# Designed miniproteins, single chains, continued (2), part 53

Each design is a single chain, and the fold is of that chain. pLDDT is the mean over its residues in the fold that is shown.

## One batch from the design tools (miniprotein)

Design m5825
Fold by ESMFold2-Fast:
Structure m5825 (fold): chain A 90 residues (1-90)
Amino acid sequence: SKEELVQRARELIERGEKLLNEIDTLLSDPSLTPEQKRMLEEAKKELQEAIDKAREVLSDPNATEEQLRKAIGELELAINSAENLIKQVK
């Protein structure tokens, strides 16, 4: 249902925001290599863009279930990519 998709999107946005905070914490580490820093900054950008798009779809009263599923899918991919990168950098 649309309500279930809205709830799922909100849960993923919350998870994404927590990951953004974790990336910011990692970016404060002076021992990071230039490559690790670049990869974390890119992952942060992609995750922020996916969160922003999901919020845009949630704020649109004309948003379809298909648009919600697309935004959810894109956000899930960005979250998975960020989580995998964080594990590699830690």
Scores: mean pLDDT 89

Design m5826
Fold by ESMFold2-Fast:
Structure m5826 (fold): chain A 81 residues (1-81)
Amino acid sequence: SEAQAALDGARKTVEDAKKLLEEGASIRDVSIKITAALLQAVAARWLAEQEGNQSLVDEADKIIAEAREVGKKADEYEKKK
């Protein structure tokens, strides 16, 4: 489904962002990846709602929450400079 493909993409982008943060990449690069992941996950959630698939909506909400948490960690690292 379109929602599943979009969720798979969003999940990969979140994992890429987590890896960048773990490797000590710039906070800017992590923030760019997290912004992309959030946009992808929000689009995926909308598609899941259109498909009537509650399990995919729930998965999108989890990806959004995870992306926001990674973004919060990146912001905290920026403030500790």
Scores: mean pLDDT 81

Design m5827
Fold by ESMFold2-Fast:
Formats: C-alpha cells, structure tokens, sequence
Structure m5827 (fold): chain A 90 residues (1-90)
C-alpha cells in the first residue's frame, strides 16, 4: 500500500505531519529566501515532501500536493520521528 497523508496538526511552535508509513530518511534544504524543503523516503516505497514558504506549509506525496496549511511563522528546523515530519517554527 502506498504512503498517504494522515494528518497535519499545529501544536504551539510545531507542525506535526503524520503519514501512513514509516519514514526512512530525511533530506532538508534551505534556500537564500528562507524557503525550507524536506524530502523523505518511506517504508512503502513512496516519497513525501514538506515545503515551508512564507505563510504556507505544503505537503506532497509521490510528487502530488495533498495539503496546504497556513503557518504563523518561518520554519526554524525540521526533523523526522517514525512516521512523522515535525516542523519547528520560529
């Protein structure tokens, strides 16, 4: 079964993006404009991504935009925990 987005929760200074499959790796980039992008592979042989640009957090699964969420501040860091990508805001 392919990876699916389960939920996006904003909890204080964190945005918790939960997927249906375990995440195996995380590659994070930050450009000169402060856009933060994170890409991970999953145990279900899918690719998931999170991009934080301006006031928006966008979630991708297998190259398809599946969610857009408004965020109150810029991304400070992104980390991987099990089946979750955790974005910490400034």
Amino acid sequence: MKTELVSVKVEGDKVIVTFSSELLSLHTTKDEKGVVSAVATTSANSVVGVIVEGNELKVYVDGKLVATVEVPSKAKSIKLEGNKIIVTLE
Scores: mean pLDDT 81

Design m5828
Fold by ESMFold2-Fast:
Structure m5828 (fold): chain A 69 residues (1-69)
Amino acid sequence: NPEAVQSALRVLFLGVPDKNADLEELVYKRTEGVPELIQLVAKRLGELAKGKTEVTGADLVQAIREVLG
């Protein structure tokens, strides 16, 4: 369900103080709008956030790099 995936990603972005439109566009372009790839990035970001007090745009970029190469 792409809408549920985007909703979950938006909830994750609420915890990212440096979230901006460029980061959202980066996720969309790197995943090519494929819902399964968006889910993998969101899952990896959640794993990187585990044990941290905050999630940053740098964590999102790292999740994209690790999932998509």
Scores: mean pLDDT 69

Design m5829
Fold by ESMFold2-Fast:
Structure m5829 (fold): chain A 55 residues (1-55)
Amino acid sequence: SLADFLLELLEKHGGITREEVAALSRGEIGGLAQYVANVTNISVEEARAALEALR
């Protein structure tokens, strides 16, 4: 799934765990979604939705 892919990407390149993603604020999720969009073929909206699904 997209969420599983993002977890693997964040852990491998940022050391960010699922538990850390769940603890992020709305603004922090927005910044992380922008980062994901910049380094992948995923849109900001898709990245944000997938990251919020991990909360």
Scores: mean pLDDT 78

Design m5830
Fold by ESMFold2-Fast:
Structure m5830 (fold): chain A 110 residues (1-110)
Amino acid sequence: AKAQAADNLAAAQALLADFPNSAAVLVALASALAQLGKYDQAIAAAKSAIALGSGCNKATALNNLGVALANKGQSAQAIAALSSAISIAVASSCSAALIAAALANLAAAS
């Protein structure tokens, strides 16, 4: 799990060098950083992904932001981000896996 997250981080950093404005790459970066417990860096990457992304990429970035904020004890901000992630994911017909993950994260943050 942590070894795979480190490999995913290296892959996302390499892709970010070629695609610095890709919301999808920034989402992958934020996810990998959060899995490694690097929550401040995960928050920064997720915020960049939110600014650049729309639809399901934005919903995934908001889910990653909520997870990182919850792990830092910022429950009110985490709940707001996760609620926005669910709203956008449902409106954009995103994967059932993303909606289920965001709902589980919201329950854990509450």
Scores: mean pLDDT 84

Design m5831
Fold by ESMFold2-Fast:
Structure m5831 (fold): chain A 85 residues (1-85)
Amino acid sequence: SEEEIFKKIDELEEIIKKNLEEELKTIFLDALEQIRKLVKEKNYEGALEIINNMEDTIKKTLEPELKEEILKILNEIKELLKSEL
């Protein structure tokens, strides 16, 4: 459901705000805001594209423990988005 997607985005936003440096934090928070907008518009394909781009950046930039935590929540969001297609 849309409510479950937003709940997972809220969880991810809190992790990002508490753990990431300012530059990466801004990039990821902007991406999450774009995902929220696309989900409200029922553009689930567009939201998935942004998440895939975020996953690529995370895999290249974050240390293992934080990377694992964030990728887990992103994957949960991806599964919810795919269920809407």
Scores: mean pLDDT 86

Design m5832
Fold by ESMFold2-Fast:
Structure m5832 (fold): chain A 68 residues (1-68)
Amino acid sequence: MEALRNRFEALAGEIRDIAKKHGIEVTVEEVLENPEEVLEKFKNASPADIKRVRELIEGLRAEREALA
């Protein structure tokens, strides 16, 4: 349980850190609950950062599917 939570927090934390770089305020909880809504806040970010956030969201989705 704790190891999986740490993985979710690591992925969400990286998204949060990229958001801070662009002046976007998001919480780890917001990223975990509404990742697609968080992605839309990155519309003005660099293509590289948008790509990274998409990869991290796909990682979160894969981890959630593994728990279902």
Scores: mean pLDDT 76

Design m5833
Fold by ESMFold2-Fast:
Structure m5833 (fold): chain A 85 residues (1-85)
Amino acid sequence: MVAVRVTGTVPAGAGEVTNIGELYAGGELVAIVHLGNATAAATLTGTLVLPREVAEAIDRAVATAREASGRVVAREENPVELEEL
């Protein structure tokens, strides 16, 4: 099993925001991880545990920050961090 860590940011002035990470392997959505909620500028991290074969196949991570109003305020592609358990 491998811990997969995803990071996303929340911009200043956005109001109440939820940030969700989506993990992809070969163009397919593999997992979704909740990074957190913020009411101010923040860097948020979420961790999930996956089988090694799945974790090693991840080639893209997308973090999306959305206001309570439904507006997307940030979208980022960041590398994942893998930690063997």
Scores: mean pLDDT 82

Design m5834
Fold by ESMFold2-Fast:
Structure m5834 (fold): chain A 111 residues (1-111)
Amino acid sequence: SLEEAKELLHNMYVNAHNRPDMSEEEFLEEMQEELTKAAVAEGKPPRKFSAKEVIDLLKKALEDSLKNKRGSATELMERIRNGVSKEELIKEGYEENYISSLENMIKILEL
């Protein structure tokens, strides 16, 4: 759902940027502003994006990033999908926050 996708993307952003006090509303506003800046940088006129458009674009960017980059992150996500436990990955030397980030990415892509 849109609300579930917003929550998961917000949690990933907060964890990645160490912003634990950032609200979901502040997250959406910041993402909206960044998308507007990106459009202007490409020579396009500034426009407002809806919350749904912001979330759909972020999901697409995540999907495209995973398709175009082969590497440990994509391979680890596949292992998580195949049932490897968080505890086992921690024993292999992966950081808990990194594993949780990948679990959230999987949930977002499956929405």
Scores: mean pLDDT 74

Design m5835
Fold by ESMFold2-Fast:
Structure m5835 (fold): chain A 97 residues (1-97)
Amino acid sequence: MAEEYIKKANEYIELGKKYFELGDRQKAAESYRKAAEYYDKAGMVYLAQGKLPEAYRFAALSEEADANAYELLGDTEQAKVEREHAERNRKKAEEIE
């Protein structure tokens, strides 16, 4: 289950990059938001399994994807907040492992 969500999230990250290269910031942002949803689902699967370091890593990846979406839509302040949350979750993953 988690592997399927991770694969889908990675596909949306690549789709977001392609839309950005084409100048379609709106579709790029939508693709990054979809990636964030799937990374969050992967994190929830790991959390349910008691795998806290993995859960925090995928929470961080979800927040980073949301930050990219906010930045593409011009919400630089919210992008910064999401990146700060991502950094805290990465640190928590390292502290537990």
Scores: mean pLDDT 88

Design m5836
Fold by ESMFold2-Fast:
Structure m5836 (fold): chain A 66 residues (1-66)
Amino acid sequence: SKLEVLKALREKTGGKREISRSTAIEVLQEKLGLSRKTASEIINKLGKKKLDYNEALEVIDEALKL
């Protein structure tokens, strides 16, 4: 679920607003069952190496549409 993905992102960032690309890919794979390729494509669509909280929400919303 969206809440589980958000919780995992917060835990892996230690409560920081900024999330690394590699952490976001890992969480999408573990919590949503996405392949590394699919997770990478969603992150690449945003064109960013690091995500803030709002950008992470946008990534989660795109992943949940699949």
Scores: mean pLDDT 71

Design m5837
Fold by ESMFold2-Fast:
Structure m5837 (fold): chain A 76 residues (1-76)
Amino acid sequence: SSKEELQKKMLEALEKAAEKLKESNPKISEALIYRKKVLLGINPEENTKKAVEYLSQVPEEEQNKLIAELAEEFKK
């Protein structure tokens, strides 16, 4: 179904972004991995908390740039 295709696309975009950022921005990479776990339904409350914790350690300006890059990956 179209919903399943969209979910798969979203999971692939998160995985790809996390891999790209693993060395340059490890805290953002970790946050994206926890976000992927939330979308998969794996301990969503705890994994949401961990994603927020990692993101809080990154300057807001840098977060906004990386969120924009992830949005472009999702458009593909």
Scores: mean pLDDT 75

Design m5838
Fold by ESMFold2-Fast:
Structure m5838 (fold): chain A 89 residues (1-89)
Amino acid sequence: SSADIEAFVKEVVELMEKYLAGEISLDELREKIREIARKFGLSEEVIELVVLITETAIQEVLDGKVSKEEGIKALERVVREIFEEELKK
């Protein structure tokens, strides 16, 4: 459902923000993304794709390629698109 997509997107963004704030480690970020994605019923291939995309968004912010706000918005868009595409199968 659209509510499940928005809830998942929110959780992934909150994890990115916690990592950028130094509140969680990279291993904790990965584990928490995998845990929440499994609860939403995503396949293992899609879970690993979300982990990779989240790490990429974080790296682009840390490298100064995008602002934190721009990185978060890009992550929200891509994660939403991935989840919507999985629901169409």
Scores: mean pLDDT 87

Design m5839
Fold by ESMFold2-Fast:
Formats: C-alpha cells, sequence, structure tokens
Structure m5839 (fold): chain A 82 residues (1-82)
C-alpha cells in the first residue's frame, strides 16, 4: 500500500508540473493512468479527459489543478480500501 501511494503522489506531482508546463498531452497520460488504475473504462476516462481539455482551453488552471488533486485523492483512497 505505501509503495503504491508513493507512486500516486509522484504521478500527482508530475500532473501538476504538466499543468505548469502547459503540457496537456503529459497531463492526459497521467490522468488516464490514475483512472485506469481505479478500474474506470476507456469511455469513462475519455469523458473526464474531455472536461480537463475544456478547462485547459478556458485557461481555468485553478479548477484544472483542483480536478487533478481530486483524482489523485480518489486514487489514494482506492488503494487504502484495497
Amino acid sequence: AAARIAEIEALRARALQAIADRDLDELERIVRELLRSMGYSDAEIDAVLAELRRLFAAGDLALLRQAVEHIAGLAVAAVRRS
């Protein structure tokens, strides 16, 4: 559990850096990995990524950061339930 939580925290840090770097492709790769690890389908993941792309295009980086932190928090909670 501790090792997987550390991996998720590293992915969270990389996702926040991708937002700072305006690297949407890297952000999408990381979010896809986190959601897939929680058992979400490709269709569900694509719906989340569409919303993140919308926030990025709008320049709403504060909401984008909050969404990423929320997803990482859900991933940590999923590991703790396992």
Scores: mean pLDDT 86

Design m5840
Fold by ESMFold2-Fast:
Structure m5840 (fold): chain A 73 residues (1-73)
Amino acid sequence: ASKELIEKAKEMLREEAALLGVELPEEVVEELARFIAEKFELAQEGKLSSEEFYELTTKAFMEAIERARAAAA
């Protein structure tokens, strides 16, 4: 995954988390951004459908949000 894709994913993740009222640790944002970028490259190579990409990335994002909420409780 390119650094440019990772940086774009980090920006989107921070925006989405802020809309949910959650602050994700920087390390979690970075790990999740790398995961999203890797899956995006697989989708570009035709090894992953757009639907599968969105399902996998949405699941990973929501699990990160749940963990952050649990840590704050």
Scores: mean pLDDT 81

Design m5841
Fold by ESMFold2-Fast:
Structure m5841 (fold): chain A 61 residues (1-61)
Amino acid sequence: SFDWDSVLADAARAGLDISRALAYLEKAREYAQQGRFDLAQQYRDLALAELAAAAEAAQRR
């Protein structure tokens, strides 16, 4: 499965702002606990998009 701890640690070491991704993952956890798996997946996808955009911006430098 996807190793979020490793990905977030790597992003932080690279100097990326992970605060929004962490907020999205917290929301995903809340929705999963409520059985709202569609919303949980949506927020995990938002977290991935946030990290991908930050990494892409860093790569272009």
Scores: mean pLDDT 81

Design m5842
Fold by ESMFold2-Fast:
Structure m5842 (fold): chain A 108 residues (1-108)
Amino acid sequence: MGPVLIVAFDYSEELEKLVKEVIESGAPIGIIGPQPVVDRLKPLLKDYKRFVFGGVFDSIEGAVKQILLAEKLIPFKKVYLVGDRETLEKLYEALKGKISAEIVLVEI
């Protein structure tokens, strides 16, 4: 599996499971989320040598900026967008055609 970027708005069991699955696969991982979400994931990532990107945001505009920055720095193969349907729709429309990675929507 190539490098994976996970973008999350809220902490969830589905998010934690996805992060663990990527780590178990040995793939390089990037994480973008609000500070509390990133802090809750830190214990899972602290010993993972293939944690390649971390970003923090407080708005959808900030999330888009961080995703575009991550994509320029690292050739991600998949970008998982994790959140509610309204947030995912806004992000998908903002990113569609601007990134080369496969976008995967994970509705919670």
Scores: mean pLDDT 85

Design m5843
Fold by ESMFold2-Fast:
Parts: C-alpha cells; structure tokens; sequence
Structure m5843 (fold): chain A 66 residues (1-66)
C-alpha cells in the first residue's frame, strides 16, 4: 500500500493525538523489529481501527513475519 507523505503525516498526527494508540504503537515498535513499511502498516491500522492491545499484538506478530 502506497501512502503519500501528506497521508502518512495525517495518520501519524492522528495516532499521536490519541495517548492510548501512541502508547500501543511505541510498545510494539520496542518489542518487534519492524521495517519502515511494517511500521506504516501498523500506524494505518491504529489510525483507522479501535483494536484492543491483545488484538493489536496478534496483528503485530503477523506484520513482523512478513
């Protein structure tokens, strides 16, 4: 999935505005060795869904394997 720089900035701003989503993102990035593309996929998911920490960890495991 190809995001424009403007779309990526908007997604990052949305996640950063939500302390819970930002904390979950930071925790997962610390726990798993994500590539830049994988981090963007995770940010998109956080910005557009209200997943629980348990659900998000399951998706993070799938993302890091690919």
Amino acid sequence: MELSDEELAAIEAKVNADPEKKALFDRLVSKYPFSEEQKRRLLYLLANTDLTEEQLEKYAEIIVKN
Scores: mean pLDDT 76

Design m5844
Fold by ESMFold2-Fast:
Structure m5844 (fold): chain A 89 residues (1-89)
Amino acid sequence: VPLLLQQIAEESLKLLPATREALVKAIPDHREEVQKALDEIEKLLTEALNAAKRSDVETAQKYLDEARKKVNELIEKYPEAKEAIDKVG
């Protein structure tokens, strides 16, 4: 289970630069807000990865859930974000 959570966090972090580029293109009028939200998501994913690497499954899952919640909030505020995120991965 820690290995699976580590894989999810690593893949999410790997896709983040492409997701950032796609979202900035899709939502140019709100670039600063989108970038700030992505920075917060990156921090949560990094914390999840660090927790998974030390086999802290509960903490890793909690940070992944928080990151997922922030992604959903971004999509809810900017519906165009869903299409851009889906294209990346």
Scores: mean pLDDT 80

Design m5845
Fold by ESMFold2-Fast:
Structure m5845 (fold): chain A 81 residues (1-81)
Amino acid sequence: MHREPPYAKEILERALEVADRAIELLKKVGAPQSLIDTAENQRKLLEKLLANNDYTPMSEEEIEKLLKQMDEEWAAFEEEL
């Protein structure tokens, strides 16, 4: 009866921290509103996943895809800076 490892919590917490910093940087450099809106929407999804993650996470695949997408978007954004 061991609980599954808190992968979803750790992943979501990391993604939230990255998203918060990314949103701040996007606003600071005057990025397009569409990018800021996308980042804010992703942050809201992460908060919802965290709230529902006491017993059964929504989907591991969805979490992995979100993290990978954020990492790729962040890396591309960093390259432009």
Scores: mean pLDDT 66

Design m5846
Fold by ESMFold2-Fast:
Structure m5846 (fold): chain A 89 residues (1-89)
Amino acid sequence: HHMTVEQMEKNLKNLKDTVKYIEEEAKTASKEQIEEFIEMLKNARDYLKKLAEEAIKHSDEETRQKIEKLYDEAMKLIDKAIENLKKKS
């Protein structure tokens, strides 16, 4: 299954919702729960990287640029969330 721009946009929207959920839960979370959230975000980062690399291999230049932009936004979102969570643990 090849990832489309539409699927990448949906994945980014789902990621934004997940990050908001994690940020809310982190306000009352234990240290152990925060470590679990960090691990979840690291796994999401690795998974999205593999999906983006696969999608780019089968994409024209215009589609590639759109995927790279969505991927960059997703990576910045995850990295900032992990940094904020690490400050609490």
Scores: mean pLDDT 80

Design m5847
Fold by ESMFold2-Fast:
Structure m5847 (fold): chain A 81 residues (1-81)
Amino acid sequence: SLKDELEALIRRLEAATTPEERVAVVLELLDLLISASDDPKKRANLRAFAEEVRAHAADERAVASLAGALRGEAKQLIASL
């Protein structure tokens, strides 16, 4: 289910110890959220977020900040499912 996939990705994100692992999980989480959304504006915003993650993949501080924000959004979505 979407909830199980989101929870698994959040656990992987919390367990990630390298910047490369964090980037990979963040992008997988964004792809799942894009696929689950029927709102074109929300999908566009999530795609823009994914491009920002890719653009800053070498910036560990930026990736950590983006990952934290996305984890919060994903947890809020799980609570609404």
Scores: mean pLDDT 83

Design m5848
Fold by ESMFold2-Fast:
Structure m5848 (fold): chain A 74 residues (1-74)
Amino acid sequence: AAAVEEAAKNGAKTILIVGGSPDSPELRQAILAGQQYGMKVYYLSPAIHRDWAGATRIDSLAEVEKVDAIVELG
C-alpha cells in the first residue's frame, strides 16, 4: 500500500501491480489504495487468473500502453 500512496503523491495516474498472493491483504489494500486515489490499476500475475474489483487484469506487460509506476508485491 505504501508504494501505491507514494506513486499517487508523485502524480501517477496509471499503476501496474505485479505478484502477490490471492489471499494477501497487501494485494487487496494496494488495489483499494489505487482506486481511492483515482488511478487506473492494472494487475499482472501469471499464477492468478482472477478478476479483482478495481483492477484490470492483463496477460502480458505489452498490453499496457503507458504505466506511471510499477508496484511489486512479494
Scores: mean pLDDT 71

Design m5849
Fold by ESMFold2-Fast:
Structure m5849 (fold): chain A 72 residues (1-72)
Amino acid sequence: SMEEERERERRFLIKQAQLLLDVLRENGADPETIEKVEEALKLLQSPDEEAVEKGREIMREIAKELDEKIKK
């Protein structure tokens, strides 16, 4: 039950990262931002749980950077 929910959350996060990456590439976003999303996506798809956690951390950093940019 709890493991199924966590795996479902991971899959949703992977899909969100894929959609974000597609939008960023389509709009010619900054290469550094694109690389961060690519790295996060790669880590989230890893069979290593530590790598998945790192991917989640990168996605949180990207969310913070986007929020800060919207403010200014």
Scores: mean pLDDT 78

Design m5850
Fold by ESMFold2-Fast:
Structure m5850 (fold): chain A 97 residues (1-97)
Amino acid sequence: DLEEQLKKAEEEAKKEIEQLVNALNAASPEEGKKFEEEMKKALSLDPEEALKKIEEYARKGVEFANKKHRALGAEMEKARKRLIEALKKKLELEKKL
């Protein structure tokens, strides 16, 4: 059960990262690719450090999207909030394993 909850949290985080990558790619393919690479690197870190870096990168992505297209920035902000919630849930579950 705990392992299933962890897997579900990981899947939710990956889904939100995909949404952020897709939105950023719509604003700039170069920035989207860079963001995807940074997310993959951050996810390989210790959970607490990963959360910190992902939150910072996602914030910067939202700022970039807002400058290009306000509606895309708004969608990215919603995805960022859901991503951070999923990662916090993942961190809590990992501490219990």
Scores: mean pLDDT 81

Design m5851
Fold by ESMFold2-Fast:
Structure m5851 (fold): chain A 76 residues (1-76)
Amino acid sequence: KVKEEAEKERELLVKIAELMQKKGIDNTTVEDIAKELGISPEEILELAKRMGFKNFEDLKKYLKSVVDPVEVFSLK
């Protein structure tokens, strides 16, 4: 169960990173991601908190700090 949960989180992070890369990290909102992925904004915020980020802004800063966010989360 814990392993399935970790896989779900990684898959969501990859999709979020892909959307941010496509739309531009600064121009992407929680609502945009929720609409594109078919999940609630609350689920995205919960995921960020579970990954150790204080809020969505911290997650965006982290993704901006990596050259290839999709590569980082998808592991080649």
Scores: mean pLDDT 70

Design m5852
Fold by ESMFold2-Fast:
Structure m5852 (fold): chain A 100 residues (1-100)
Amino acid sequence: TVDSLVSSLLAYVSALSAASNSANYYAENTLNDGENALRLAQGYTLSAQSWAQQAADLGAQAAELDPSLRAQLDQLTQQAQDMANNTQNITNQAKNQFNS
């Protein structure tokens, strides 16, 4: 059902948020904790990107079944992608500082 797809999308956005929080934590600690912290930040960033893509796929499927939800689902998907992009930027900044 469309409700089931939306429920799964919200769960994926929650997983994305958790992965982003973990990535940001390890990225912030890269200079103190070294290469292992950077590696963990990169791993969680990839997880965040994966969840954002899965959320986008579910959003597209739900919007196809119920076009009246398209605008709301597109906004949710965009917010998820923005969060994943911000997480990647923070991790890239930590990598640049560590390697400088």
Scores: mean pLDDT 88

Design m5853
Fold by ESMFold2-Fast:
Structure m5853 (fold): chain A 64 residues (1-64)
Amino acid sequence: SVDEALAREAEGFKRQAEENLEKAKKSDPNSDEYITLSTVALLMAGVAGDEELLKKIREEIKKM
């Protein structure tokens, strides 16, 4: 069904958001790499429609 396909795509984007956040945490906070990785993490969480994950990523970025 369409709902099952959308749920599957959302899970993929959530995984990409978490992976990019973890890479950002391992990079220099003052680097272009950090800006790119953290931006991609936020975009992927937004596309997934997961407001709780988006909030979590924003809070983690603020702590770095």
Scores: mean pLDDT 81

Design m5854
Fold by ESMFold2-Fast:
Structure m5854 (fold): chain A 74 residues (1-74)
Amino acid sequence: SPADEAVARVWDELGDTAYRLFSDPSLSWREQAERFRAAAEELQARLHAEGHGDIVVEVRIDEEDVVEVTLRRL
């Protein structure tokens, strides 16, 4: 479905963004996490603009300083 294709594209783009940010030695962990969260928010805005406002991108920092990403359909 178009929604399944949108979810797949978001996962691919978040994966590419994570690789780029978390492999950047010029950024602190906090800067990497904050920029990744900003990228996820930008993808959320794009999903809304494309008519997929029911797809939610959630970013959480866990106790091990790892960024967790969850996609949900409302």
Scores: mean pLDDT 77

Design m5855
Fold by ESMFold2-Fast:
Structure m5855 (fold): chain A 95 residues (1-95)
Amino acid sequence: SELQKLLQEITGLLNQADRLLREGAPVEEVARVIREAVELLEKMLALHPELATPTALAALERIRELVEQGTREAMEEALAVAQALASDIQAQLKK
């Protein structure tokens, strides 16, 4: 499934962002990886509007706001929001 492939790519990027945060990488590098995950999430929601719930759209806006703050704490919160969104989408696909 193209949806499952996109979700695997998103999960891989979020795992990369988590690793970078744990290794003390620059905030700008973490932000770049999270932005790549957001672009794939936006692509997935555009291709599958049934997944573009008000909750999912609000989560994407929150991630963008956090990434723009440019702090480590904001990156940690952005990662948590993105991981929760990806998990919710994965749960919706398990029917």
Scores: mean pLDDT 87

Design m5856
Fold by ESMFold2-Fast:
Structure m5856 (fold): chain A 75 residues (1-75)
Amino acid sequence: SDIRLIINQAIENSDSLSHLTQDERNAAVDFIVGVIQDYNLPVSFIDKYVIPIIAVSSSVSDLVGFVKLAVKEYR
C-alpha cells in the first residue's frame, strides 16, 4: 500500500534509525501499518505524528513507545 511505502521511506531517511537491520526495519513498518489499520487512523495522523516520531526515534522500542503514546493522545 502507499502508506507502507511512505513509512519505509521515512525509516530509510531517518539518520537516527540508519543502524536498523532489515528485520528490525520490517518489524517497525509492520507495527506502524498495523496500528494505522487497526485503529482506522487518517493519513493526516501519519504526517502529524508518525513521520516526526520516526525522525527522532533511535530504536524500534522507542518508535513503538512513541507511536503508542501518539495513538492514546489522538483517541
Scores: mean pLDDT 84

Design m5857
Fold by ESMFold2-Fast:
Structure m5857 (fold): chain A 79 residues (1-79)
Amino acid sequence: DEEKIKEALELAEKVKPVIPAGAEAIKKWAASPKGPPDPALAESLFAHAERLRDSEDERTRAEALAYEAMGILAEIGRY
């Protein structure tokens, strides 16, 4: 799913200036060969994103974006 990979990579660009390692992890997952979807992993990652997204701390909000991107990638079997 090219659109889902694009969405995850757009989130990686937002993460990059705050957490470069997080952006690299997203790009590595996006480049992974397509495997079976992992809905349990995706659910866990989306739950972490939801918990962190409303933080007043910029780094914590960037972590939320990284978890969201990796959740999208896990959902489509790119991990």
Scores: mean pLDDT 85

Design m5858
Fold by ESMFold2-Fast:
Structure m5858 (fold): chain A 104 residues (1-104)
Amino acid sequence: SLAEKVKYANDEYFLDAITSLRESDFGKARGTLNKLMRDLSDQEKLAEQLNDGALRSLLETMKNMVGNFLNNLDNMTPEEGIGEIQRIGTIQLIQAKLARETET
């Protein structure tokens, strides 16, 4: 599904952000996730054009979670930040799988 393809693209941003946080490079992690936020906004416009409600729901959830993460990043340890990104990735995985099942 398109939601699954979008999930794999977004996972690359999450992996890059986790790598940056493991090195305690909060500036690089923030930069990576700001790029993701721009990409999510572009993907959301595409999902609206395609009238893909499942993809729109996934993207709205990701924008909200990543936005909240960015707002709290300066108050997190690297370990807390990594854990939160892993949580966001898990929620994305579940929503992408549900979107695929709804196509059946």
Scores: mean pLDDT 83

Design m5859
Fold by ESMFold2-Fast:
Structure m5859 (fold): chain A 73 residues (1-73)
Amino acid sequence: SLIDETERELRLVRDQIKAGKLDRGTLIDFFSLYSMLTDDQIQQVKKKLNMTDSQFQQILDLAKQAWLDVMLS
């Protein structure tokens, strides 16, 4: 499902950040999936990962910047 795919990509981004090995492609993939979710689905993904609003917003800001850098170049 779209929720399960988004959870997987968000978990991968989080794990890459913890490892100091953040991949820009993973951020872009996450942002693409995120853009298709409703607010309720976003809340479900955050809850499944026990992610705070601040942690989620940090990742979202990084993902949005990565996506915009590609689209606006």
Scores: mean pLDDT 87

